# Ledger of designs, part 93: designed miniproteins, single chains, continued (4)

Each design is a single chain, and the fold is of that chain. pLDDT is the mean over its residues in the fold that is shown.

## One batch from the design tools (miniprotein)

Design m15209
Fold by ESMFold2-Fast:
Structure m15209 (fold): chain A 86 residues (1-86)
Amino acid sequence: TIEVEEEKKKEIVKKLEKEGKYELAEKVKELYDERIEAIKKGDPKKLAEQTLLLKHLFGEDISEELEHLKEVDPETYEKVLERLKE
């Protein structure tokens, strides 16, 4: 639900700010805002993009998810790759 995403955003941002990771906190806030908007608009492709970007930002290995996305939705795969270069 949107409420769960808003709460997760607040928890993660607050934790990162307490750790002095202000740049990472800002990036997480931006990605969660995009994710919440995608949920409100019912955009599953944007949700997949934001999920992978958040996992990567937190140091998760997204290789398997990227290979799957490349097969089922190559346009969203390319969008994720472009944003990973940032």
Scores: mean pLDDT 81

Design m15210
Fold by ESMFold2-Fast:
Structure m15210 (fold): chain A 95 residues (1-95)
Amino acid sequence: TDEEAWRGIELMGEADKALKAGDYETAVEKYEEARRLFPGDPFVLLGLAKAYEKAGDYEKAAEVYREMSERFRQAGATDLAAFYEKKAEELEKKA
């Protein structure tokens, strides 16, 4: 719905501001709320994965990157799928 779309845009904007300010916990919280409204949205998933990565939650960041990889694979975007799978593997080595 239009209200859900606007709420999601507001949450993503707040999350991006928090991420840029180094408030990674707030960024994760806002992106998780946006993900609930827009499950599988690549911009929400990318923001969430970066927020987890910056927060040092490498295991959760890897999970989100793997979800992105799977969704790109299902969409036929094989190169993007491979890219995010490699990112997940790199982060799992740090966890």
Scores: mean pLDDT 86

Design m15211
Fold by ESMFold2-Fast:
Structure m15211 (fold): chain A 97 residues (1-97)
Amino acid sequence: NEELKEKFKKAIEEADKDKDGYFDKDEANELALLLNATVLSDEDFVGDLLNAAGAYKLYHYYLTGESPLESNPEKGKALDKDGDGLISVKELLSLLD
């Protein structure tokens, strides 16, 4: 569902409240709540579930250092290229392309 991808892209961009192009911990938490609510409320989400779930798992790893898919927690850190504890908005949006 392309409309769900568009909605998530907008949500990701809007979660960057200070418009610095990165997510801090608080912004990542708000994005996660939004993505989780959308997955639970939209029964038509099956086609886009993997993309949204990917973004949700990445945020979870960022916040906790633990992935729901424990075999690949390093993938979340790969988006934090300079190790500053910030996730790039552009990198997160790439999960929905």
Scores: mean pLDDT 53

Design m15212
Fold by ESMFold2-Fast:
Structure m15212 (fold): chain A 79 residues (1-79)
Amino acid sequence: SEHDEILARVERGKEQMLAEAAKISDEAARAAVEAAVDALVTTVRQMVADGAPIEEIEATADRLEREVLALWHAARRAD
């Protein structure tokens, strides 16, 4: 199902982003990126459980991914 595909994609994205976060030297900045990744996964899982429309889940996942990337870029510049 599209819900199963979104969950699988988000889980793979989590693994990749956590690997990138591990390269951040600052502990607080790394923890912030890790927390944002966990929030993204939790939010998407909750939306799927609540039966939210696929388009809404995709839009939310895209927005939260941009937020994770913004935190990661800021952490990399601060190093």
Scores: mean pLDDT 85

Design m15213
Fold by ESMFold2-Fast:
Structure m15213 (fold): chain A 61 residues (1-61)
Amino acid sequence: MAAVEEAQRQLDAVKEQMKNAVELARKSSPIAEKSATDLANGMIAQAQNAVDKVARQAAEA
């Protein structure tokens, strides 16, 4: 359980950081916003996959 909670906290931190990065990019240009949004979505998807993997491993233990 603790490993899943830690992974979830990491995911929440990544989501917050990516949201702030997209907001900053939006203030610079529409092209920067698009690039930052694509990068943020990729990072969030990777972090979500890591959380899902930890949750599945914990369920098998």
Scores: mean pLDDT 78

Design m15214
Fold by ESMFold2-Fast:
Structure m15214 (fold): chain A 61 residues (1-61)
Amino acid sequence: MENARREAERFLDELEARRAAGEHTPVKAISIEAAVELLRLLYERTGNPVYKAAADAIEEL
């Protein structure tokens, strides 16, 4: 779902921006669908198969 993917990318960009600014404010929670897309995005960026396995496991719930 494209909306969940965009939310995941926005969440990751916001998290990186906060870290770069030295900001320690909590980031807003994301939906389960966005969390799955975030794990897929992390797999694409890192190649670590644990992120793919986690995304697949959540989708089966």
Scores: mean pLDDT 69

Design m15215
Fold by ESMFold2-Fast:
Structure m15215 (fold): chain A 98 residues (1-98)
Amino acid sequence: SMAAEIEEIVARAVERLERALATLRKNESPDRLAALLAAGRAAIEEYTPWVEEQVRAGVISPEEAESILFSLGLQAALDGEAAMRELAASIEAQLRKG
């Protein structure tokens, strides 16, 4: 089902986020790394319904959905919510142009 496919995409995006943060923030404390992971996961969770809609509409592929969620999660973790929302708006604008 599409729902099961989206759950797998989200799981893969989160796994990629965890690996990226472990590499990019290897000198951070465990508590700080956990906070960054939480911020990135929150961004992925927030935008999951929107990417599911885009996949169901045939606008993006499952692979593109994974990459979008990973990018939003990483942006939120590294640069904060405002930067993540600007990236999301940019992606949405690009998809609307076809």
Scores: mean pLDDT 88

Design m15216
Fold by ESMFold2-Fast:
Structure m15216 (fold): chain A 92 residues (1-92)
Amino acid sequence: MKLSVEEILDIVERKAREAVAQGKTAEEAMETAFLTGLFLSHFASEKERLVLQRAFEAAYRALKDAIAAGLSPEEAVDRAFETFRKVAEEEL
């Protein structure tokens, strides 16, 4: 079954937010979400898989920067997914 970038983003974001709600760190939440996203990227088109890879890399950098700036886990995850959406929109 073929998945779109938007469908993969929705699944990945949901998993990250659920993990933070359960008391996991932003880093743990994002690692779990990104592993899920990498697995699901196998069901995307070749073009969409490359977009997802770049968006994940940018989102992870944004997460690290937010954590280093002292933002909460919820705020760090919000920044990461804001960056993910911007990169995906620019490359689609």
Scores: mean pLDDT 80

Design m15217
Fold by ESMFold2-Fast:
Structure m15217 (fold): chain A 68 residues (1-68)
Amino acid sequence: SFKEELIKELEKITEEALKKIKDPKVKSFIRSFTKHVIKELEKIEDEEEMRKVLESYKKFVEDVIKQA
C-alpha cells in the first residue's frame, strides 16, 4: 500500500541519517522520534497528509545532520 511504501521510505531515510550522525544521544533521539512519526502516520488516511509528514521529517533529519 502507499502507507507501507511511505513508512519504508521514512525508515530508509532514518537508516541513512544514523550512518552520518556520530553522537549516540542524537542517534537515540532520532530512533525514538522516528518510532513516534511512524505511529502518527499509521493514524493518517489522506495520502497528501502522509506526504507532508514525510517531507517535514526529511527536513528535520537534514537539519540534524547539518548541525552534527
Scores: mean pLDDT 83

Design m15218
Fold by ESMFold2-Fast:
Structure m15218 (fold): chain A 98 residues (1-98)
Amino acid sequence: NPLIERIGQIIQQGLDTGDLVGAFRRMADLFKEAGLDDLAELFRELADLLEELDELYENNGPQEKIEEVRRRHREVMLAVNNSILDEMNEYLEKQKNK
């Protein structure tokens, strides 16, 4: 799947450069191009939350705020996992064309 290969490349570049915010924003753009609007929205939210978390760490923000952002990030990650499972199931059903 060319989409999955492009996702893998974006993730690898993010890990290699340490630009995870940029990687998530590039993934959101890729999903938008593919018509996967829900995934695109979720990855934009992940990028925004990670950017907020990075700013909190750089500025020694309050621990309570860091925990709040981390909690929101986990909730969005769960939504991403659920969306991916639903979309993978839909793709598999479409490939069962007999």
Scores: mean pLDDT 77

Design m15219
Fold by ESMFold2-Fast:
Structure m15219 (fold): chain A 80 residues (1-80)
Amino acid sequence: LTRASNVGAVAYELAKERGLTDEQAKILAIAAARDEMGLPVDYEKVAEKTGISPEEVRRLLEEARRRADELMAAGKTVEQ
């Protein structure tokens, strides 16, 4: 999987952990993947569709990126 796919998957799980619906979680996953690919993200529209604030959208995307980085780093440094 590419980094964008990993960040998207983490964003989906974070959204589900917050109690968002599957459809809302998918919107956040797509937004996170687009942001990681350097594509523009309309935080206001994502917030309207997911029922959380634009600031919470931004925070969730940043947390998803951080968690994806931690998981990837652990995979590279831990010998199984």
Scores: mean pLDDT 78

Design m15220
Fold by ESMFold2-Fast:
Structure m15220 (fold): chain A 70 residues (1-70)
Amino acid sequence: SMSARERALAERGLEALRRFAEARAAGDLEAVHAAIDELVALARELGTPEAEVEEAEARLRELADTPWAP
């Protein structure tokens, strides 16, 4: 089972992902970048390898800079 600390970090991560999606939909670039920064900090706190954190950050920033079109 996930530890209480890991669960709390996962819940914070899900909340940050929700904020990222809402900020992106609203076109709030400052809120998007703030959400990315929190996700990166949480990934490091969870012990995610640095290379994976850097790749994920780069991908999220690409998504932030690319208009979403269906």
Scores: mean pLDDT 79

Design m15221
Fold by ESMFold2-Fast:
Structure m15221 (fold): chain A 90 residues (1-90)
Amino acid sequence: AAPQVATVTLTNDGVTDASATLTFPEFGLEVTVTLRADGTITVTVKDLKTGAVVTLHPGETVTLPSGAVVSVLVEAGPDGRTFTVTVTVS
């Protein structure tokens, strides 16, 4: 499959967790980005064919058993509350 890139922007309110789901259909992956109330970000990668789940943190790269490479980039906005998360699958 050709490399795929998806981006999501989440804002921390300091009270509730925020999450968004990104889909990578050519790789059969579903990626959930969670921004916790304490400001921590986790990225959960689910293989829709096997149901296997891998958790990534900002700046991490993982190679899945399928050979797909998943990378997570996080950029903080000037307010210190808004985060842009870019997930690349290749």
Scores: mean pLDDT 81

Design m15222
Fold by ESMFold2-Fast:
Structure m15222 (fold): chain A 62 residues (1-62)
Amino acid sequence: AAEYLQKSVDLGLQANKNLVAARRSTPAEAAELTAQMQENQDKASEYARKYQEALKAAAEAA
């Protein structure tokens, strides 16, 4: 469970770094960084969801 949370956080931090870099780049570079950021955010959301599902399953198992 903790591994999914950590991966979600790491991908989120990477996405934020890419967003900052995009704002300092040319429009073409910004578009590429934004696409990469979106992919990393989607993966981070997936890992966060798996963490929440693991917690819910543990709680429901009684």
Scores: mean pLDDT 72

Design m15223
Fold by ESMFold2-Fast:
Structure m15223 (fold): chain A 88 residues (1-88)
Amino acid sequence: SELEAEIAALEAKLAANPDDVDTLIQLGNVYSANGDFDKSVEYLEKAAKLDPKNVEVRESIVQNLYLARQAGDEKSAERLEKILKEMK
């Protein structure tokens, strides 16, 4: 599928550079758009730890927090809020 091809391409980029914050954000956003908030949180948490002052990481977390809340995924919403509060 198109989604599987997109994920595979992003995973290949991440394999070449495991600390690529932009690719981690993109993987987080793709998984969240597919309703997989657990995977989304894992990638966004790694991005936040690598670059805690990155505006794009913060914006992605805020948008994904909104999506998790709209989906009723309270656990993922709480995890995203915690990551956002710990970004310093």
Scores: mean pLDDT 88

Design m15224
Fold by ESMFold2-Fast:
Structure m15224 (fold): chain A 73 residues (1-73)
Amino acid sequence: SEEQARALIQQLLASPFSLPLPNTNDQQAELAEQYAKQHAKDLTDFNVLTHLLYTFGLSNKNHLLKILQEVRA
């Protein structure tokens, strides 16, 4: 759910360990969105969220939640 995804993102932000997240540009963001939609059947929601979180970075939490809701609909 969106609430569960938000809770996971909040837990990662509270973690003492920083994630080595890359800088995302519009092309990388679009490719990550395409990847999530194409692999929704092969990946659990957790795996999709983890991949998108790594690609988009924690600054794009709202976009990640929107993508998850879209692939579930």
Scores: mean pLDDT 50

Design m15225
Fold by ESMFold2-Fast:
Formats: sequence, structure tokens, C-alpha cells
Structure m15225 (fold): chain A 112 residues (1-112)
Amino acid sequence: LEDPELAEALGLTDEEYNKLASAFALATAVDDRALRLSVKLARIKPGGQLTAKTLDEALNDNTQTFSPVDAGALMIAAILHAGFKKAVKNLVPKVLNSNASEQAKNIVRQYL
């Protein structure tokens, strides 16, 4: 997702967003949850509201919608689940201090 609005919403620089995107691409190659999330990210709905309490719930419920900022938080959660913690360690505090929903932030915290 080459969305400058997503980078700004997460408090990321363009370089940090490219690092997030690259880490997520690697995660999709080795982790089914990251791959499944990538399909849902292609259908981000502006103003979407995440109600899922876990990454698996967000992935299994096809009625779930999420904002661009929540999508970025879920990308971090998927990358952490895939085992690439070092690749995004410096991005985690920025996402947790962003305007992401409490639901999305709690999903990220489950993988810390």
C-alpha cells in the first residue's frame, strides 16, 4: 500500500513506511496470517471500524472493515507474528501512540 496518508496516520516517515512495507512483504512469503491480511488490505475502507479482538478474528470475519491506520497496526501485528520483531521494533511505539483504534493497538500488544 503506497499511501502517504497511511504513513502520516501512523506517524511514520516515508523511509519507515518503506521498511514496514518491505517487512510485511517478507512476512507474507512465510506466514499464512500475513498473506491473508494482504488480501484484506487491498480492500481497506476509509472510516472502517475494527471490532475484532484478535488478528485471527479480524482475518476470519469477512464483515470486518478497518481504517488505513488500523490496517497499518494489523500489518505490524502480522509481522510480529511471522517472527520479524527486529525489523519493526522501532515502529511499534509509533503505532501504539498513533490514532489507531484501541482494538488494533491491543492486537499489536498481544504479539509483543
Scores: mean pLDDT 77

Design m15226
Fold by ESMFold2-Fast:
Structure m15226 (fold): chain A 118 residues (1-118)
Amino acid sequence: TDELLNQAIETIRDAIRLVDSALRAARQGDSDRAASLAHFAAQLAQRAIELLRQAKEADPSKSELLDKAISLLQKAKDYAEEGARAAAQGDLDGAVAYLERARDYLEEALRLVEEARE
């Protein structure tokens, strides 16, 4: 369980770094880079969901915390995908708004996964 949770934590941290890079690209007017980085962040959020589902199966006592984290990661993924779509269409203000929400959900999910590891 700790190994799966540690992998999820690192994956979420990588997703946050990609969202931060996508936000910077969007603010600089680089739509293609913002879209690409946001899409990659959504893929990492999905990977984190898969890791947390495996962690739940390994330790059902953590199910309540991990279900909350999975729900937040699903929202982060959805917002990152909307941010990527907005950026691809040249709506950089919309991309920034979606990516800021994705970042907030990723940070909240990270906190819950770190709590579950304790």
Scores: mean pLDDT 91

Design m15227
Fold by ESMFold2-Fast:
Parts: sequence; C-alpha cells; structure tokens
Structure m15227 (fold): chain A 77 residues (1-77)
Amino acid sequence: HMKERFERYVKRFLESLINLTKELLKIYPKDEVKERVLKQAKVFIDELARVFGLTDEEKEKYLKEFEKAIDKVIAEQ
C-alpha cells in the first residue's frame, strides 16, 4: 500500500536525521548542527515529494515535523 510505503520513508528519514543530529552535536555548536541537519531534512522532503507527489503545503508540513524532532534531540542532550 502507498500509505505504508510513505510512512516507512518518513520513519527512515526521521531516524537518519536523529542519528545525524547526535553525531554532529559531538563536533559542532547547537546552532550550526540545526542548520546542517535542516539542510539534510530539506533534501529528504524533496525526495518524498518526488516519490509521492507532495504539494508545497505538504512539504512544509513534513519539514516542520522533522524540525520539531531535531529540536527535541538538541534540547534533550
């Protein structure tokens, strides 16, 4: 099913962003980590849009969800 495939992509990308955030926090200050990880999140959103045909509004929605998860990881260190 397309919905299950979409959910798997989102979960995989979210896990990758969380792991990237944790690794970069060892090397860079928090502000630089957020900038670098958000750049990667935008790449993942563009891939989701290409595979699943997301609108600009949907791209913004999922980017905000990824940013929220990134911010949570940064705050919990």
Scores: mean pLDDT 85

Design m15228
Fold by ESMFold2-Fast:
Structure m15228 (fold): chain A 100 residues (1-100)
Amino acid sequence: SAMSQEAIQLYEELLGEIQEVLAEVAAKHPEMAESLKEVDDYFQEKLAEMKTASEEDLIKLLEELKLDLESMYEKSTDEKLREKFKEAIERLEEQIERLK
């Protein structure tokens, strides 16, 4: 549907922005590279799930993603990464409301 397409597009944009910040943090903190790769792998897997989801399942996946992002925000020690997670959470909340 058009709404599912918009949600997927928003997620792809957010993933791109998160990936850019993850790359910058990895460049500054090479010791974190493995943990940051796990975060990127998680978001890639969620994108694949969203592309095959029904509209009802998509809303549920977005709500689960939001909770996971909130957990990552609280556990993150890098301020730039935390700010990006906060921005992603706010944009996901807006998209979830549009789909309801």
Scores: mean pLDDT 77

Design m15229
Fold by ESMFold2-Fast:
Structure m15229 (fold): chain A 74 residues (1-74)
Amino acid sequence: SLEEQLKEAVLRHFLYLTKDDPELQAKVRELYDKSETLEEFLEGVEKLAKEIPDPDKREQALRVIKAVRRYYEK
């Protein structure tokens, strides 16, 4: 489904953005497993994005969330 594909795409992007921080990467995977919907996952990773120490990667993370919401929103 589209929701599953978008959720997986967000997962892959956030795993890349957190690749240098094993604790943040583990949190991303946990949020993916615990979230039942794309929106729940987006809410979780949006909060996690604030913990990304690199400001450029943090901004990129927020742009990914914004792009996915625009694509999925009616």
Scores: mean pLDDT 83

Design m15230
Fold by ESMFold2-Fast:
Structure m15230 (fold): chain A 74 residues (1-74)
Amino acid sequence: SKVKEAIAFLSEVSGRTDFEANYEKFKATSDAEDVKILEESLILGVELYKKLQSGELTEEEVREVERELLEKRE
């Protein structure tokens, strides 16, 4: 699954081996909605990190997205 791939990536870049164990514990002890939010956040965060690292996203593009989100909040 995409979430397992995201956890594997985080383990690789951080050198930590406890991410999967912590995820399984969170999944066993948390509500389904909280698990969904965590999974979506992990997937999105890893995808954004990879794009920033590869140069596909610039800091200016990130700032533009932030501005659009703030402007829609009247």
Scores: mean pLDDT 71

Design m15231
Fold by ESMFold2-Fast:
Structure m15231 (fold): chain A 72 residues (1-72)
Amino acid sequence: GPMEEKLRRSLAEAKAAGDAGAAAGIGEALQMVEQGRGDPIRTLERGLESARRNGDERTAAGLERALKEVRE
C-alpha cells in the first residue's frame, strides 16, 4: 500500500545517507506495515522523541523526514 511504498523509499534514503538510527526506526515501522501489526506512525514518533531527547540530530532529521512522507 502507499504507506509501505513510502516507508521503503524512506528506508532506502536513510541507508544511502548512512543514517543507521533512522534506518532502524523506519525498518521497524515498515515491518509493522508488512505484518499488519503495531502502530508504524507511533513507532516513528517514539523514535523521533527518543532521538531528540538523546541529542541525536541525524536520526531525528531522518525520522522527521520519514514521518512527513508517510503523513501525506
Scores: mean pLDDT 86

Design m15232
Fold by ESMFold2-Fast:
Structure m15232 (fold): chain A 96 residues (1-96)
Amino acid sequence: SEARELAERALEAIRAGDYAAAYEYLRRLVELARRAGLREEQLEELVRALEENPDISEEELRELARRLGLPPEVQEILLLLVRVLQEMERARRSLA
């Protein structure tokens, strides 16, 4: 539930235009994923997948997480991370 709380706080911060707070919650989500077992190699693969498909679906992301051998706890944290990242990118484009 800590990951879900951090994601909700990040999304609220994005809606309020408080990007400094949103980045801090995002950073805490990444730290939580690392504590749960996310390795640098797996993070690099995730970043590459997001660069290739910024609008990657939840289903595609779950499939990628399974292929990377991520534990279920890490998979759920990554889904929340990607949701926050996608909302931040949408907000950034709206300001341009």
Scores: mean pLDDT 82

Design m15233
Fold by ESMFold2-Fast:
Structure m15233 (fold): chain A 57 residues (1-57)
Amino acid sequence: SDFAANAVKIANAAMDRGLSVEEFANASDEELEEIAKDAGVSKKTARDVAKTFRDAL
């Protein structure tokens, strides 16, 4: 599914910004929008991925 591929792209973009998994999971909406732009995905997709990580922590 496209979700897994998008999650990898978002994780790579977050790591390029120097964020840990925990920092990414708790990132602001503003930071998530920038990560989404870097990853080439929608801001909704970035928020959904971050929420998934936050719910798993």
Scores: mean pLDDT 79

Design m15234
Fold by ESMFold2-Fast:
Structure m15234 (fold): chain A 62 residues (1-62)
Amino acid sequence: SAMRAELGARMAEIGLKLVEEALKKGIDEGRQAAVGATTMAAMVDPAFGREMGERLDALLAA
C-alpha cells in the first residue's frame, strides 16, 4: 500500500542518516549503527529489514 511504502521510505531515510553520522566517527561505528538500523527495520517488517540491510551494506562497501 502507499502508506506502507511511505513508512519504508522514511525508515530508510532515518537509517541512512544514522549510519552516515556514525561513519563520521569511524567505520566500526558505522557498522554498529547499520546493524542497529537493520534490526529495528526488521522488527517493523522483515522486508524493511532486508531493504535496509542491502542499502547499508552498499553504503559501507563504498
Scores: mean pLDDT 81

Design m15235
Fold by ESMFold2-Fast:
Structure m15235 (fold): chain A 74 residues (1-74)
Amino acid sequence: MKIDKEVAEKLAEILERAADFLEQLGYTDQAKQLREYAKKAREGDANSAMKAADILEQLGLTEEAELVRKLAEE
């Protein structure tokens, strides 16, 4: 599934910001995964955005996970 370019850019920004936050908290491996998924989401890969949302949810960032999932389905 490919997402709209404008939505893809917003998803990438959300994921990159979340990755920076997680890195500051010491979740270095999860931050790296989020940055990789952000890059793929920017390319229009909705599946990568959904996988990133799963990581956010597992870390308790439930509101960010829901936002990412909603945008990836547009």
Scores: mean pLDDT 81

Design m15236
Fold by ESMFold2-Fast:
Structure m15236 (fold): chain A 84 residues (1-84)
Amino acid sequence: MSLEEELKEIEEIKNEGISLFKESETSDDKEKLLKQALELFKKALEGYKLALRVSPPQYHERFEEKIKEIEEKIKEVEAKLEEL
């Protein structure tokens, strides 16, 4: 129950980060949006790492895939921030 609700919140945080990252491509405030997206992706990453620790083994591969996905998105945002 609680884990399912936490996973839904993590997914929403991740999706908000994706939305802000996309908005940064066309916005005059690119740096601000990229920094906000980075914070959201970091929050989602910590959430999935916690879920991996407390979940049954059958879900581990799924969460590892989600963790890898978010780590890749974090690298993309950090690279764009270095470009300013």
Scores: mean pLDDT 82

Design m15237
Fold by ESMFold2-Fast:
Structure m15237 (fold): chain A 100 residues (1-100)
Amino acid sequence: NKVLSDEEVEEIIELAEKLLKDFINYLKTKKLSKEEVKEEVQNLGDYMIELLKELKKYKAKEDKINKFIEIAKKYLEEIKKLFPEVKEIIDKTIEELEKI
């Protein structure tokens, strides 16, 4: 029903990057089991995929979509490096983000 302005899309991308940074700090500071880390990372991945779908639904420009995907991939790869147990979840999430 609406198209997002470039400024609104940039704000969403900035908020998503802040969320990713805060989430990494959360995983590092919270005493989570491997199973809990996997569940939290799966939920994050699902959220990032849904957010990308919303940006595309509201006609975000291709360069902004690509910027979002690259930021998401950067922080997801950092999570994978810190928590090797989530490798399969992260790899599937990145594949899905690139496929959308």
Scores: mean pLDDT 88

Design m15238
Fold by ESMFold2-Fast:
Structure m15238 (fold): chain A 96 residues (1-96)
Amino acid sequence: SKEALDEVIARLRELKDRIEKGEFKTVEQLISALEELARYAEKLGLEDVALMIRTAINLVKKAYEENKGDLEKVKETALRALDALIRHAEYLREQA
């Protein structure tokens, strides 16, 4: 539904803002926030969006390993993934 997509889009934008403000000090905190958002999307029946968020979690984990724990590079990967997620959720909202 449009309402469910609006709620998830708002939370995706809030998470992006929190990353940009430097609220996440560890990769574990960032992954936890993404996992909570994936569960919330699943609860709203947005299974495809939840799967995409879980894919973003895997990208964040891979970026952390490949960049030897450099949190700033991990944040860049997370921000790019969130931008793609927001665009896709907005597209789904327009089709709803």
Scores: mean pLDDT 87

Design m15239
Fold by ESMFold2-Fast:
Parts: C-alpha cells; structure tokens; sequence
Structure m15239 (fold): chain A 77 residues (1-77)
C-alpha cells in the first residue's frame, strides 16, 4: 500500500504523526485496505482520495472518500 501525505509519496511505513498532520490522504490500490482505513480514521478532517480502489475496499472507507479515480496515479494528481 502507498499513502501520499501532503503531496509527498509515502509507503506503509508512514508514521501516525505524518498521517495526523496531512491535509489530504491519497490512497493508492487495494493492498493494505485495512491500513488505509486505519490511516483515514487517524485523520478525520483530511480529504480522502482513492486511486484504483478495489471492490474489496472496506465500505466505511468508500463512504468517507471524497473522490475516486482509475488510472496512473501520477497522471491523475
């Protein structure tokens, strides 16, 4: 799973402090969907953007998401 925080690409090793300070969370792909939900819950005020979401993404994360896109993440951003 890749989390993009405040425009900077981060892997699943992103710290809780970095997630909490993000203005936007950009969640890419389907792997680690549980970690993506945890990241979203750690920052309730962040804008959530999903890129290439899988149907297996947890419903609460889909319900909270502001935007969703399919394609190359670098071209969508």
Amino acid sequence: MVIETDGNRKTSKVTPEEIANAKELILIGDSGSLDSSAAANANPNAKITLINPDPNVPPPLIERADEAYIGDPEEIL
Scores: mean pLDDT 62

Design m15240
Fold by ESMFold2-Fast:
Structure m15240 (fold): chain A 84 residues (1-84)
Amino acid sequence: MEANVRAVEALIRATENAIELAEEALRLGDLETAQRYVDVAETLVRQGRRLIRQLEEQGDPRAPELRERLRRLERQIQRVRDAL
């Protein structure tokens, strides 16, 4: 359980970083780089969903909070995509 929680936390941080890099690229008018980081963030979110599902199956009490954080990141990714 602990290793999976740490993996989800790492994926959330990596996703946050990818979103920030996409937003910075968008601000600079580099649409190709912004799209690349959006694609990376979407891939990380898919991996995070899978790991959170495993945590839910294991009854980890942190799973609901991690799922909510992931949903918020999905909303941020969608906003960046809409701005592209």
Scores: mean pLDDT 87

Design m15241
Fold by ESMFold2-Fast:
Structure m15241 (fold): chain A 96 residues (1-96)
Amino acid sequence: LSPELQAMVDRMLAELPNPLVREMVERVRDPEHRARLVGVVFMLEAGDSLSTEGDTLVLTNPDTGEVITDPDDFAKRLAEMTGVPESVVVAALRGE
C-alpha cells in the first residue's frame, strides 16, 4: 500500500466503533486484505448491518431481515463482499 492509503486504513481502523470488529480486522496480516476489510466493515457498521451480541459478531441484511451469527456463514458473506479469501476471514475471527 502507498503511505497515504496505509494512513487512511489506519485511521478508519481506529474509528471503528466496535472493538470486536476492530480486533478482527487488526489480525489480518496482508495490508491489502486489511484495507478491503476495513472499508467494508466500516460501511456495514455505519449502516447498522454489522453489530455484536455479547462476544458474537452479527451480520444483518436490512432488506430481508436475515441475521447471520454462525462464524462460517459470517466469514463466507464477508469474504464475498470484500474479495478477501474466506480462510483469511476465518483466521481473523478465530484470533489467528
Scores: mean pLDDT 75

Design m15242
Fold by ESMFold2-Fast:
Structure m15242 (fold): chain A 85 residues (1-85)
Amino acid sequence: SVEERIKSFIQDVKALIEEAERAIEAGDLDTLRYLLSLMKRQIEEGKRLIEEGEKAGVDPSLLTEMKNALKELEELRKRIEELLA
């Protein structure tokens, strides 16, 4: 279901954020370059999944959690781009 896909996506985003934060702490620029490309793909997928969820009538609270997770991922992406500049 779309709801199950959204829940799975939120968990994947949280795991990606944790991995990226560890790479930042370690100063691992090669890992950050890899994760940046993955983040960009996840952000685009997340936007499509939000649209699908809205059309499917998914719980607004779950959609809000999804939007918040995506916003956190977008903010982290910008921070990593600045570190790699």
Scores: mean pLDDT 89

